# Designs tried in a protein design run: designed miniproteins, single chains. Part 8

Each design is a single chain, and the fold is of that chain. pLDDT is the mean over its residues in the fold that is shown.

## One batch from the design tools (miniprotein)

Design m247
Fold by ESMFold2-Fast:
Structure m247 (fold): chain A 101 residues (1-101)
Amino acid sequence: GKEKAKEHLEKAREYAEKIKNEEIKKELLELVETLEELLEDDSLSKREKASRAIGVLLRAIGLEYDILNDESLSEEDKKKALEAARHIQEAALELLDEVYG
């Protein structure tokens, strides 16, 4: 639910902020901020929240794939970025559970 989504977003932010690669850091933090806004936005319908959460989930999955295949990233940045991406995915799933559960 919402509280577990918040916990995952806090962990995602902690990992993302430790990344040295500014492009990957920015992309991950933008996904975190999008989900944080969705959790607090009482103006959106359940369908709109779900649609946007699914969009973030798919972007985070795609970014995880890109990170895994990026030979230019340091192993430290790669590990932090993967942890951040996975926590974003879990947060999106928890938001979907709140909306439809």
Scores: mean pLDDT 88

Design m248
Fold by ESMFold2-Fast:
Structure m248 (fold): chain A 86 residues (1-86)
Amino acid sequence: MEEEELKKRREAILKMASATVVTIGLIVTGREKGLSREEIEKWAKEVGDLVKRGEELVRKGDIEEGIKLAEEAEKLAREKLEEALK
């Protein structure tokens, strides 16, 4: 079932990439909105930590848990971006 594993790994990578892109949007938007550098860096770190943990799980073969953390990272990044846009 190597093909199924590769598909799941790809899903995890795409979700992590999505979280990263949204985090870049958060940094840019936060700066434009005049949010504190400390708050922006804290949120970017929280998303980055989830992406790192997801990557470690995928590397260990815990792909399903890695996908879950990648989804959490993407959700958190989107939530913080929405917060910055208010």
Scores: mean pLDDT 81

Design m249
Fold by ESMFold2-Fast:
Structure m249 (fold): chain A 75 residues (1-75)
Amino acid sequence: MLVGEKVTLAPSLKVTFGELPKTEGKHKVKYIIQSLTPDGQLTTLEVEFSLDLSEEEAKELEEAEKELEELEKKK
């Protein structure tokens, strides 16, 4: 990499989140990451995350999801 070279990551990276858990306890969340290589090949990576939620955290996620739904409906 040469000094002064501007690296702009094109929005070739798409992250799709599975349904966020809305209840307390341990949940398995799956994320799908899609990226386009310079060769024009589409690669998909599945990442599994273990999430331990408290009652308060579960409630916050539910409220955040409701806000996102309302924002999408307004578009």
Scores: mean pLDDT 59

Design m250
Fold by ESMFold2-Fast:
Structure m250 (fold): chain A 91 residues (1-91)
Amino acid sequence: KPPVTTLLLTGLPASVTEEDLRAFLARFGKVEEVLVLRDPVTGESLGEALVTAASPEDAERIRAGLQAWAEELSASTPTTATVRPILARPQ
């Protein structure tokens, strides 16, 4: 697996699932894994997700698509949506 191909997406609607994100992101590039961060009490989405792409090129394409999508969401509702690369744990 490439060392830096993980993206953090925040500001998601609570109704968005891992399957929804995977299907959406597959339009831009190959996605290996999607993990929606969940509330430990209710098990519901926190509006945050981790996305791992198959390659650095796929990650860049996905990031570009997510940036445009995040800007569109921010224009439609007073929410904050950001896409950032995440460093893997060095262990």
Scores: mean pLDDT 64

Design m251
Fold by ESMFold2-Fast:
Structure m251 (fold): chain A 85 residues (1-85)
Amino acid sequence: SAEDVRALGERIIALLRENRDAPQAELLARIRALVDSSSVSQAIKDALYRATALLVAAYAAGKISLDEAIEKLRELTEYLVEQLK
């Protein structure tokens, strides 16, 4: 459901905020486990994980701020919710 997709997005954001100083590989492994535990469709899981992995890589490389990564992830979450209609 749309609510489940939004809830997953917010859980990913919380994990990013809580683990901002974690090594990239560890952070991505935690995100993968969280996404895989969700009840959303595989297509939504794949889209969220791919986008989050790219944002985490950009953040780790110093190309974007954590706040910019979170903003982009929220935008993606709402885009995916609209695609469920």
Scores: mean pLDDT 83

Design m252
Fold by ESMFold2-Fast:
Structure m252 (fold): chain A 109 residues (1-109)
Amino acid sequence: TTVNLDTAKFTVTSTGPTAAVATGNKTVYANGGETITAVATAEVTATHDATVTATGSASGPWTTGTSAPKAVAGGGETVTLTVTNTAKAPATSQNINVGVTLLVTATPV
């Protein structure tokens, strides 16, 4: 089962990126033992030139991902980073709440 999570918004300024942001939760019905794929999106707006990556974080059975790096230009450019996170559903089919926390890291250019 694939779940698209809400977009988490970040800014990159002279002091670096904003703190970690939760995607919020979505409820999905999962079959017992299936793989849940949660696609998290970070929207990054920059006032300074940087290379940005997003990393997922979640408790429990989640294997969290890291996005491919993207260049973002200062002056208010916005780029989108995608993080894929996976978990195995419990053995019994049920409704599951799905959410992750995203952290954006920035390297100046």
Scores: mean pLDDT 80

Design m253
Fold by ESMFold2-Fast:
Structure m253 (fold): chain A 94 residues (1-94)
Amino acid sequence: SAAAAEAAALRALAEAQAELLRELGRLMGVPELGERLAELVLEAAERYLAGAPLEEIEEWFERRYEEITREILGISAEEFEERARALAEELYAA
Protein backbone atom coordinates (compact mmCIF):
# COMPACT_ATOMS: atom_id res chain seq x y z
CA SER A 1 0.00 0.00 0.00
CA ALA A 2 1.01 3.66 -0.40
CA ALA A 3 1.00 4.15 3.39
CA ALA A 4 3.30 1.14 3.87
CA ALA A 5 5.67 2.46 1.16
CA GLU A 6 5.76 5.93 2.80
CA ALA A 7 6.45 4.35 6.23
CA ALA A 8 9.27 2.22 4.74
CA ALA A 9 10.77 5.30 3.03
CA LEU A 10 10.68 7.38 6.25
CA ARG A 11 12.27 4.53 8.24
CA ALA A 12 15.00 4.17 5.57
CA LEU A 13 15.74 7.94 5.72
CA ALA A 14 15.80 7.84 9.54
CA GLU A 15 18.20 4.86 9.51
CA ALA A 16 20.49 6.70 7.03
CA GLN A 17 20.54 9.75 9.36
CA ALA A 18 21.12 7.45 12.37
CA GLU A 19 24.17 5.87 10.67
CA LEU A 20 25.60 9.34 9.88
CA LEU A 21 25.20 10.28 13.57
CA ARG A 22 26.91 7.04 14.67
CA GLU A 23 29.80 7.85 12.29
CA LEU A 24 29.98 11.44 13.64
CA GLY A 25 30.19 10.06 17.20
CA ARG A 26 33.04 7.72 16.19
CA LEU A 27 34.93 10.58 14.45
CA MET A 28 34.54 12.77 17.56
CA GLY A 29 35.82 9.98 19.84
CA VAL A 30 32.44 9.79 21.64
CA PRO A 31 30.53 6.85 20.06
CA GLU A 32 27.97 7.02 22.92
CA LEU A 33 26.85 10.44 21.62
CA GLY A 34 26.35 9.09 18.10
CA GLU A 35 24.39 6.07 19.38
CA ARG A 36 22.12 8.19 21.62
CA LEU A 37 21.42 10.70 18.81
CA ALA A 38 20.79 7.83 16.37
CA GLU A 39 18.20 6.33 18.76
CA LEU A 40 16.58 9.78 19.10
CA VAL A 41 16.20 10.15 15.29
CA LEU A 42 14.77 6.62 14.92
CA GLU A 43 12.28 7.24 17.78
CA ALA A 44 11.20 10.56 16.16
CA ALA A 45 10.36 8.70 12.92
CA GLU A 46 8.31 6.08 14.83
CA ARG A 47 6.42 8.80 16.75
CA TYR A 48 5.58 10.53 13.47
CA LEU A 49 4.37 7.25 11.93
CA ALA A 50 2.26 6.62 15.08
CA GLY A 51 0.44 9.92 14.37
CA ALA A 52 2.06 12.20 16.95
CA PRO A 53 1.78 15.90 15.98
CA LEU A 54 4.98 17.29 14.42
CA GLU A 55 5.10 20.14 16.99
CA GLU A 56 5.03 17.64 19.91
CA ILE A 57 7.78 15.55 18.26
CA GLU A 58 9.93 18.69 17.74
CA GLU A 59 9.52 19.79 21.40
CA TRP A 60 10.33 16.26 22.65
CA PHE A 61 13.33 16.00 20.26
CA GLU A 62 14.77 19.35 21.40
CA ARG A 63 14.49 18.38 25.09
CA ARG A 64 16.11 14.94 24.54
CA TYR A 65 18.87 16.38 22.33
CA GLU A 66 19.73 18.93 25.07
CA GLU A 67 19.76 16.15 27.72
CA ILE A 68 22.03 13.92 25.60
CA THR A 69 24.62 16.63 24.82
CA ARG A 70 24.70 17.74 28.48
CA GLU A 71 25.01 14.15 29.81
CA ILE A 72 27.76 13.05 27.40
CA LEU A 73 29.71 16.28 26.60
CA GLY A 74 28.64 18.64 29.42
CA ILE A 75 27.54 21.27 26.88
CA SER A 76 24.27 22.58 25.42
CA ALA A 77 22.85 21.36 22.09
CA GLU A 78 23.54 24.87 20.68
CA GLU A 79 27.24 24.75 21.66
CA PHE A 80 27.52 21.22 20.21
CA GLU A 81 26.00 22.36 16.89
CA GLU A 82 28.45 25.31 16.77
CA ARG A 83 31.40 22.93 17.32
CA ALA A 84 30.06 20.44 14.76
CA ARG A 85 29.65 23.25 12.19
CA ALA A 86 33.23 24.47 12.81
CA LEU A 87 34.56 20.91 12.38
CA ALA A 88 32.56 20.43 9.15
CA GLU A 89 33.96 23.72 7.77
CA GLU A 90 37.55 22.60 8.56
CA LEU A 91 36.98 19.17 6.94
CA TYR A 92 35.39 20.80 3.87
CA ALA A 93 38.27 23.33 3.56
CA ALA A 94 40.89 20.53 3.64
Scores: mean pLDDT 83

Design m254
Fold by ESMFold2-Fast:
Structure m254 (fold): chain A 63 residues (1-63)
Amino acid sequence: AELPDEATLEKIAEGASACASALTGLPRLTPEEAREAVLRAFERDPNANCAQLAQAAADVARA
């Protein structure tokens, strides 16, 4: 439920962006957009799993 440290958050955001790109067929989000998407997902659900984080990034990519 606690937010990960900056290095872990960066890795999670990169992974979520890569998965979102695979799901949508769109280019990867910028590192800043990916981090924002992951942070917003954790704000909504602190227990968000990898699939939920990838979906949040995909929603940002489609917007």
Scores: mean pLDDT 76

Design m255
Fold by ESMFold2-Fast:
Structure m255 (fold): chain A 76 residues (1-76)
Amino acid sequence: SSADMEERLKLRKEASEIVKQVPPEKLDLVRKLVQSLNQYLNEGRYDEARKVLEQLKTLKGGTPPTDEQLDQFPLV
């Protein structure tokens, strides 16, 4: 549905903004969490997707990744 697609897009945008704020040293962990997030979103498991977003938020801080590093993630 349109509302379901809107929620999925919103969660992906939140993940993209968080990934931009994570230091490069943590990108391997971010990649693993992003894979889980995408799988839950594709399965319509939004509560599980939100839990992954909360885990991603704990990784924020320090120097943000470069555009080249972000190109490796499907959400950015």
Scores: mean pLDDT 76

Design m256
Fold by ESMFold2-Fast:
Structure m256 (fold): chain A 74 residues (1-74)
Amino acid sequence: TPEELERELEELERRMQRIMEQTQKRTDELAAQYEKQGNHMRAQILRDVNEAMETMVQWMLKMEREEVKKKIEE
């Protein structure tokens, strides 16, 4: 049913958000350690990786939302 598809999407989004937040926290902690050591290049690479990961996750969630919307509107 449409309600079941919406619940599955909500659970997927919730799980992805939790994983992303935990991963970003860990990579931010590591980047701060590199900056404290004067290793600005490695810190910047980690920040760039976080940005790329966020973009990928947002793209995946957009695709999932569009698929659910199509199934409900059909």
Scores: mean pLDDT 82

Design m257
Fold by ESMFold2-Fast:
Structure m257 (fold): chain A 70 residues (1-70)
Amino acid sequence: SSEMIQSAENLERVVQALEEQGQITPEQREEIFGLLDLFKQTGDESYGQQARDLIVSVVPELASLVDFLL
């Protein structure tokens, strides 16, 4: 749905900002973006959950924000 695509794109912007601030590596950003791209293409919530879990494993303080956006 357009809502799922918008949620994923909002999260991609957050993740890009995290890389620019040095809180995650470029490799971690690419992995998260890959999961979010699969989420946008398939609508499968398991990819969204995997992206969420990866972000939270690296930046635990974002758990509530990620859950709000997804």
Scores: mean pLDDT 85

Design m258
Fold by ESMFold2-Fast:
Structure m258 (fold): chain A 68 residues (1-68)
Amino acid sequence: SSENELIFRIAKHEFEEILKKAPEEKKEEVRKIIDETLERLEQLLNDGASLEELIKVIQEGVKKIEEI
């Protein structure tokens, strides 16, 4: 759906901003989590997953970054 595609684009943009603001020493680990999260989101979007499933994956990615 267009809503799911919009959420994906917003998540991608926000994660790019998180990466830019991350401390240099943590950027590699942050980038890895972002890449894995965005890959999962793209797969879910292609498979027709619900908005709730996309939001859950985004929240999991953010939590992993916060725990670094």
Scores: mean pLDDT 87

Design m259
Fold by ESMFold2-Fast:
Structure m259 (fold): chain A 84 residues (1-84)
Amino acid sequence: METTTYTVEDPESGVKVTVTADKATKRLSVEIEGDRPLSDEAAEKFLAAIEKALDDVGMTPEERQRALEAARRLVEGLKNAPPR
């Protein structure tokens, strides 16, 4: 199966986000490692990685919008997590 992987690492928080796109199953998986808030720069890179992964799997505009909304919610949560 053909999979494409995008990794975003935030040097400020140490949070690592891995986005895997599977073209055969048309699925996206997101793995998040770390417990610190994402910086604005890392959040932007994460959204860009999701967008690239969505382009790889050839989603419809409606599916792409739904996935981007979910990604934005995840990024918002990661940016606004209370510090530990």
Scores: mean pLDDT 74

Design m260
Fold by ESMFold2-Fast:
Structure m260 (fold): chain A 99 residues (1-99)
Amino acid sequence: SPIDKIRQLLDQLQDLLDQMESASKAESRKLAEEINKLLLEIARILSTDPSISERERAVYMASMTAISSEFYLIAKLKKDEETVESLIETNRKVSEILR
């Protein structure tokens, strides 16, 4: 189901964030690229699948916001301006995809 796919992608995002916390700056940037890609994939599923209810959409949008907040905090603590800028751009694209 699309919900099972979103849950799988959210689990992958959490694993990537956990890896990012202990990673070098260079490895962290590669992980950040994958995180941004998965956030956009979830946004596309939420926007295009007619079987997803408004309630389900709201729940998974909240999950994406929590993930983005953690991602932002990790990037800021690592003083990685490039990753912070990439996340801001990804959040802009996510907002555009979702309306």
Scores: mean pLDDT 88

Design m261
Fold by ESMFold2-Fast:
Structure m261 (fold): chain A 100 residues (1-100)
Amino acid sequence: MTIDDLYDKLAEARSEVLKDPENKEARGRLTNYLIKLVLLDEELNKKYEELLEELKKEAKEKNLEDDEWTEKLEEIFEKLAEFALEKRAKELGVDVSELL
């Protein structure tokens, strides 16, 4: 799968999650494509590491339960997906809504 294919599939999965946030299959695909993109894109990897370090700090300061950690981790993937698609839209010279 090329980087272009991964961004297309990420946009499709994001669109499905926006229509139905409880769609576990679409959320799983979103996370999987983001992880693959993070391995290929240094800027996305840096953003992911920043978000994860903020979550680790919050978990220590607030003594987060396992379910709260899982919820916060899902919020991180949502933020990372938004960042990735905004970056892609800028590279293509289009609005992010045109990718969804």
Scores: mean pLDDT 81

Design m262
Fold by ESMFold2-Fast:
Structure m262 (fold): chain A 96 residues (1-96)
Amino acid sequence: LDILSELSGKPKEEIKKHLEEVGKLPASEIKKDPISFKPFVLPQTTASGHVFDEADLLKYYEALEAKGNPVDPISGKPLKREDIGILALEEAVLKV
């Protein structure tokens, strides 16, 4: 949360509310990166099915990895580096 506040320039409470709202929306309704609040350049999906911009998600992951606790910003579940730059397998399977 501290890192998300620094990356977005938004207070932690606003970020928490935004992430909760984004977590309830389908990927097609997510028009801005939840980390930076900027339009997507290269959207990436986490294992939890949430969409983030690759550059912002990577910066967030690296900052949390340095502290030993990389977690998905929306679900709070462990975030793996391999989740960055790939589509969720479930979504890929549904599209084939």
Scores: mean pLDDT 63

Design m263
Fold by ESMFold2-Fast:
Structure m263 (fold): chain A 103 residues (1-103)
Amino acid sequence: MDKEIYELNLIGDYLLDVGLGALSPEKIDARFEKIAKDLGFSDEEIERLKQRVDELVAAASSPDEYIERAVDLRIETAKLKNLPIKVSREEMIARARALRDAL
């Protein structure tokens, strides 16, 4: 369970970083690898996670879709933890877009 939650958070954070556009692709990749290693993922697991991220990025047609997918992964993570969602999906997306506009 915990490792699945970490995988969803890593992918969601990557998609959010891409959607916000504040960091270069090289910096986003470096941050992703560092956090994954710090969380105890093996090189094989990190490669699999990178493949999954690449598939999700390729499937998106706009930066707004990266933000929406990141929010959806956060909601999935909350469900796996059996935690109440404090704000709506729409409010989460609005907050992420506001953060992007402030950058």
Scores: mean pLDDT 79

Design m264
Fold by ESMFold2-Fast:
Structure m264 (fold): chain A 73 residues (1-73)
Amino acid sequence: SSAKLAAYQKRLAAAMEEFKKKLEEMQKQMQQLIAETGTLETLKQMQERMDQEIARMQQRFNKLKAELAAEVA
């Protein structure tokens, strides 16, 4: 139904916005660490954790997309 489609679009948009805000926060933390003369090892560890977090969030997003798509198919 159009109501289910609207609900899907709203939830998907909310998930995308949450992901964007989280990514922007992590980027700001990285830039602050660089500005505060963080060590190369600390920067590498933060980059690795950021990559892992992005991958984890992408998996969650893909799962949500699949679940919501199944409801409207």
Scores: mean pLDDT 76

Design m265
Fold by ESMFold2-Fast:
Structure m265 (fold): chain A 79 residues (1-79)
Amino acid sequence: VAEAEELYAKGLELEAQGRYAEAGEAFRKAAEIYEKELGPTHSKTQEALYNAVLAYSKAYGPDHPRFREVAAKYESLFS
């Protein structure tokens, strides 16, 4: 999971710089690795995916396919 932790940290750095599209991509990739290694219900998977949703919302808005895709994925974790 070290790669996922590095991507998550990079996402936070990019978000601090206002680079929301790149931050969202980093968080999404971190969430994919966390899901593979720890499962979809793990807190780290949920946190990374939630941060991807927020970042893509800021970068693209609610009508963009990338936002809708990650938002739907996040909602599926609680269905």
Scores: mean pLDDT 82

Design m266
Fold by ESMFold2-Fast:
Structure m266 (fold): chain A 110 residues (1-110)
Amino acid sequence: SNREKAVKALEEGARHVREATRLFEEVDPARAEEARRLGEEAIRYLREAKEYVEKGDLEKALEYIDKAIRHIQELLDLLDAAGPATSEAARHASLALGYALHARGLVLLS
């Protein structure tokens, strides 16, 4: 179902956010705290969105997906500002954004 695909996309999105923050910590440990904060909030919102998709509360699922997207975009901006050494972390954050947007589309079609 579209809901099962949305759940999988949200889980993949969270996995890529975790990798983005881990990779950034390896590149810039002194500034890793802000990236970790943004990543933890994004993962929390993706987890909440997953719970609402599983419960069939699609309106709340969309709300939490949109919150996750905003935090992933803030993480991407932070990685871009930190420079080209963050390219692998930024790749994972971009994949997370793609998965969150895919989940959003699947919820709208549910």
Scores: mean pLDDT 90

Design m267
Fold by ESMFold2-Fast:
Structure m267 (fold): chain A 69 residues (1-69)
Amino acid sequence: TGELADQILRWMVENGITSIDEEMIRKIAKELGVSVSSVRRALNLLLSLGALERDGKSYRLSPSLLESV
């Protein structure tokens, strides 16, 4: 789960994607060769870590990740 979460974050950054909706979840699952359920679990983990935030029906990359002190 943690490795998949890292892969999803990297995939978002590499593709300039700042939000993930239901269609993007399916696309990520297909590209990474994992189940949609695994992607959703990874997204929930990223939410709990503050790496993503929820925006309606979508998941958004947290801009606070750019904050370094």
Scores: mean pLDDT 75

Design m268
Fold by ESMFold2-Fast:
Structure m268 (fold): chain A 94 residues (1-94)
Amino acid sequence: MEDVLKGAMGAAGAGSGRGSTPPEIASLTPLERKVLAMLAENAGKLIPLDKLAEELGVSRDTVREAIEKVKEAVEKMGLGKITLTDEGALFEPA
């Protein structure tokens, strides 16, 4: 799939909705996409922030920020619920 085409469709939708220039879901970074994939692979299981940080090669603070953005996207899409704690993150599919 060409990400450019998906990005263009996302930008058009954003222009009609919130009036914000940046697209919404289509603007998820590769890091945020990897976080979502790891949470989906471990659905119903708490993943420690330390493990996510280690697997992604980033700081715990960066992982927490990425999870917050992924949580917003997941809730907006109706894919499920993400619970974020100081210890880790839990993804509960809808």
Scores: mean pLDDT 70

Design m269
Fold by ESMFold2-Fast:
Structure m269 (fold): chain A 67 residues (1-67)
Amino acid sequence: AIEEALEVLYKKLEERFGKDYAEAVKQALSVGLAGMSKEEAIRYLEFWKQAAPKMADALEEAIKVIS
């Protein structure tokens, strides 16, 4: 589920900001998400929607995959 969510996040970020940006964000978030439960992962991504509003659409799609 988390890996699938990261793939959805990557595709959305690649579409809006390009491959290099999407790769960097996916790498950073995958480190943060490592070992998290479903509930922890959703809370982590919801935090990032607030902290980085320009990524909100991509993060929302990722949350849907986990939920």
Scores: mean pLDDT 80

Design m270
Fold by ESMFold2-Fast:
Structure m270 (fold): chain A 76 residues (1-76)
Amino acid sequence: MVEEYREVLERLRRDLEELERLYEQGKISKEDFLAALERGLAELEKLKETAPEEVLPEIEELERRLRELKERVERE
């Protein structure tokens, strides 16, 4: 069911936004933030294994966002 996948993706996006905000405010460590990003990437990879073709671009876009954010944070 496509909507179920979109609901999971929406949750992951909201979680990411909150984690990024907490990191920017210094409320979580760089190591904790990176660990959370890695968990998010693992969850997306698992989701991608069963996802219908129509939601793959949405999963791939969020994966790209997480990877770019991870690279940015690693450089800080």
Scores: mean pLDDT 82

Design m271
Fold by ESMFold2-Fast:
Structure m271 (fold): chain A 80 residues (1-80)
Amino acid sequence: MKIDEKKLEEFVKKLREWLESHGVKLNISDETLKVFINIILNAPNEASRLFLIATFFKELGIDPMEGVKKFLEIEKEVGI
């Protein structure tokens, strides 16, 4: 599935702002973060997608359930 590049850019911006508000500073480029988000959004089924989201936030030291909830909220806000 091809996701609109502008929507991916908005997603990355909102996610980074939320992560920074929780004291998490990602030492990766926005282009790299867009690749990770695109992989998650193109997961073959919902269970795999939720697992990837939960694992991503766990690695950042954020509660996986809180992270999943915020990721889904950003998807709705951006219209993905």
Scores: mean pLDDT 80

Design m272
Fold by ESMFold2-Fast:
Structure m272 (fold): chain A 82 residues (1-82)
Amino acid sequence: SAMERELEELLRLAEELREKGNAEGVEEVLRALREGVPLEELKKRLEEIENNIAAQIRSTTEEEKERAKELFEEVERLLAEK
């Protein structure tokens, strides 16, 4: 179904962001799941976050990596409730 496809895409996006240590990106996915933000709006916000990170030409910190992992666990919990 369209809903199952959307949830799979959200999980994939959160997974990729977690692997990059992008805690802000994972937090946006979590917010979209909680608040019902449209996938297209979420993708635009994620693009802005990635562009900001790229413009800073910085490595993710260990704290950001840990936060991304914690936020991803919350994404998995919310998806399990569906």
Scores: mean pLDDT 77

Design m273
Fold by ESMFold2-Fast:
Structure m273 (fold): chain A 71 residues (1-71)
Amino acid sequence: MEEKIEEAARLAVEDIKRNGRISDETIRRIAELLGVSPETLRNVLLGKARPDEKIARFLETVRELQEEERK
């Protein structure tokens, strides 16, 4: 699971860096890796739903990777 969260976070960071946002296609791939629906992930990213533990860890990993890339 942790390995999939790390991969999902890298996909998100790369898409944000390239396009300034996480694209719908990337959201679908991340959702697949995390074992959640794309709609659930999208709603969490829009602030419409509370993140579960897996999505919360994914978001924390994204933040850590973004911090590392800025350095």
Scores: mean pLDDT 78

Design m274
Fold by ESMFold2-Fast:
Structure m274 (fold): chain A 69 residues (1-69)
Amino acid sequence: SMEDAIAALKEIADEIEKEVLRRYLAGEITAEQAGEEFRRRMKEYVMEKFGLSEEEAEEVVEAVLKETG
């Protein structure tokens, strides 16, 4: 369900963010690229694990970003 996807994504969001931020702080990617990579990785995770559509995955990502900010 979308609620299960949101809960699962919350558990890994910090891990994904830390990996992306580490690359940004090392000067490997720009802030814009970091934001795009973080969003892409979160969408790919929930689409693969829960079989969500791209639209549903975007809604899950937005819900997690709103909660983890």
Scores: mean pLDDT 81

Design m275
Fold by ESMFold2-Fast:
Structure m275 (fold): chain A 72 residues (1-72)
Amino acid sequence: ASAAARALMDEYVAEAAKAVAAASTREEAADAIAELNEKYGPALAAALRELSDEEAQAAMDELFAKLNALLE
């Protein structure tokens, strides 16, 4: 369901924000994000497969917008 995918993405963004804030270097931030991708990646992929193409695109656009805001 789209709600499940969105909740998982929001959790991923929140953990990414914590990792970026806690990191003293870009390498530490990158390593933490890589660990989050291993943890959340399979579940995100499974959730996105249950969505329509339009819903999946909207969810991914929102995720990338939030992640970009953390890096700017």
Scores: mean pLDDT 76

Design m276
Fold by ESMFold2-Fast:
Structure m276 (fold): chain A 55 residues (1-55)
Amino acid sequence: SKKEMARSAALAGGGTQEAADKAYEAKNPQEAFQNSLDGGATPSGAAAAGVAKGL
């Protein structure tokens, strides 16, 4: 699912488990991107999480 893809992208980017869970729950691509970055994910990982949420 797009929620699971967002979480996986945040984790793959080096984000914390908390950041990945917030990316999963995010209401839109911008929230998934920002939550992933705030949790230490790389910009590429955060972007992938945002894209997944936009699917």
Scores: mean pLDDT 79

Design m277
Fold by ESMFold2-Fast:
Structure m277 (fold): chain A 104 residues (1-104)
Amino acid sequence: SAREQRLVDEALTDARALLDLARELNDEELAAVVQQLIDLLEQMREHGVTPEMLAQAEALVERAKELVKERLKTITDPVTAARLTVVLSGAEFMIERLRRLLEE
């Protein structure tokens, strides 16, 4: 659907911003998790959203959240900390909206 496509595109935008931040921080572990999320969102964009793909995306978001939480303990720049939190929350919000759309 057009609504589903829009939510996937918005999640991709936030995930790509998070990948850029992970690379700026030289955080290879966070970058790898976010790249897996991007690859999955691109598959959703091409083939449509399935419950299995969405469950995988939700698991990757939770892993990214745990990594960001650990990184926030050592990040000295409050602007970088805020950017990480905002873009991750944006991606999570779009994925939660995709979940609600599939359940309705």
Scores: mean pLDDT 84

Design m278
Fold by ESMFold2-Fast:
Structure m278 (fold): chain A 72 residues (1-72)
Amino acid sequence: MTGAEGGRAGELYGRLAAEAGRRAGDEKSAQWGENNARAGRYALETGDGATGGAAAHEGQKLLEELKARGLV
């Protein structure tokens, strides 16, 4: 996965998780989602494939956890 591909996915998943966390009043999930979105943006801007891949993976994991809780 390229930094651009992983970074874009990580930023999107992070933003969605942050939004879901805020709607639920879950500040921890909202903050983690925001941090993941920033990591994804960094990978997108720098082309860092390892950071992008990690951000995409962690963001997807967070969204699946929120989905299991009925928040997405």
Scores: mean pLDDT 80

Design m279
Fold by ESMFold2-Fast:
Structure m279 (fold): chain A 64 residues (1-64)
Amino acid sequence: MLDSYLKLIEDLLKNGKYEQALKLAIRLVTHPTTTKEQADRIIKLIEKYNPELAEKVRKAYEEA
């Protein structure tokens, strides 16, 4: 479920595990079943902790 992944991403960000958070977020936003609304929720969550990291996730989504 998306909510479980959002929780995991937030925990990774809170613990400074930015590389792991980025890898997981990119995998989720580039998944064929991921909607634009779901991708936006992931990007906004990351933006609260690290705007530069959120921009990398957005670019990955736009390129997919």
Scores: mean pLDDT 82

Design m280
Fold by ESMFold2-Fast:
Structure m280 (fold): chain A 114 residues (1-114)
Amino acid sequence: ESETIAKGLANIIKLSIIEALKDGDIDNFFKSLKEQLSKEKSLKKLSFSNEVEPGTKVSGIIGEKEEIEKEGDTVTVKIEVLLETEDGKKVRVEVVVTVKDGKLIGVEIKVEEV
């Protein structure tokens, strides 16, 4: 069940980040997500990195890949999405979700211009 939880959460976060980037409000989304995740008592690792300019808007998806790693009772799902911005730049979004024994223990998000 840890895999189902990790995949589900990673995909929900991915879609939410893409929607926020389409609207140019990624900073508000990160603030909200940090607030919600800070209430998760099982969480051991929480990392958010935003290296794109404020108001950056995306116009489309260039590519996506998903990797799943299993180590005993721990499942890590890593999703990487490459996006095109309205001003002709590229943005990479990485979402890493780690679940152990059905409990969320890690969320790492990186959004960067490439």
Scores: mean pLDDT 85

Design m281
Fold by ESMFold2-Fast:
Structure m281 (fold): chain A 71 residues (1-71)
Amino acid sequence: GEMEELLKEYEELKEKMVEAARAHDLETMRELSRKLREIVKKLEEKGYKELAKKLGDETDREAVRAYLESS
């Protein structure tokens, strides 16, 4: 369903975000952050506000960790 497709797209973009963070690729991080926020907004609009918050918080933690632990 649409929900499953949104979650799959989010996970794929999240993995790319973590890789970009590890590489210190700020331009790719900015582009991926925009796309991830669009999916979070769609989830919130569908009433999945707690899930949207959890996914956003997890992505931020993983990206920051990858960025800081690379070098």
Scores: mean pLDDT 86

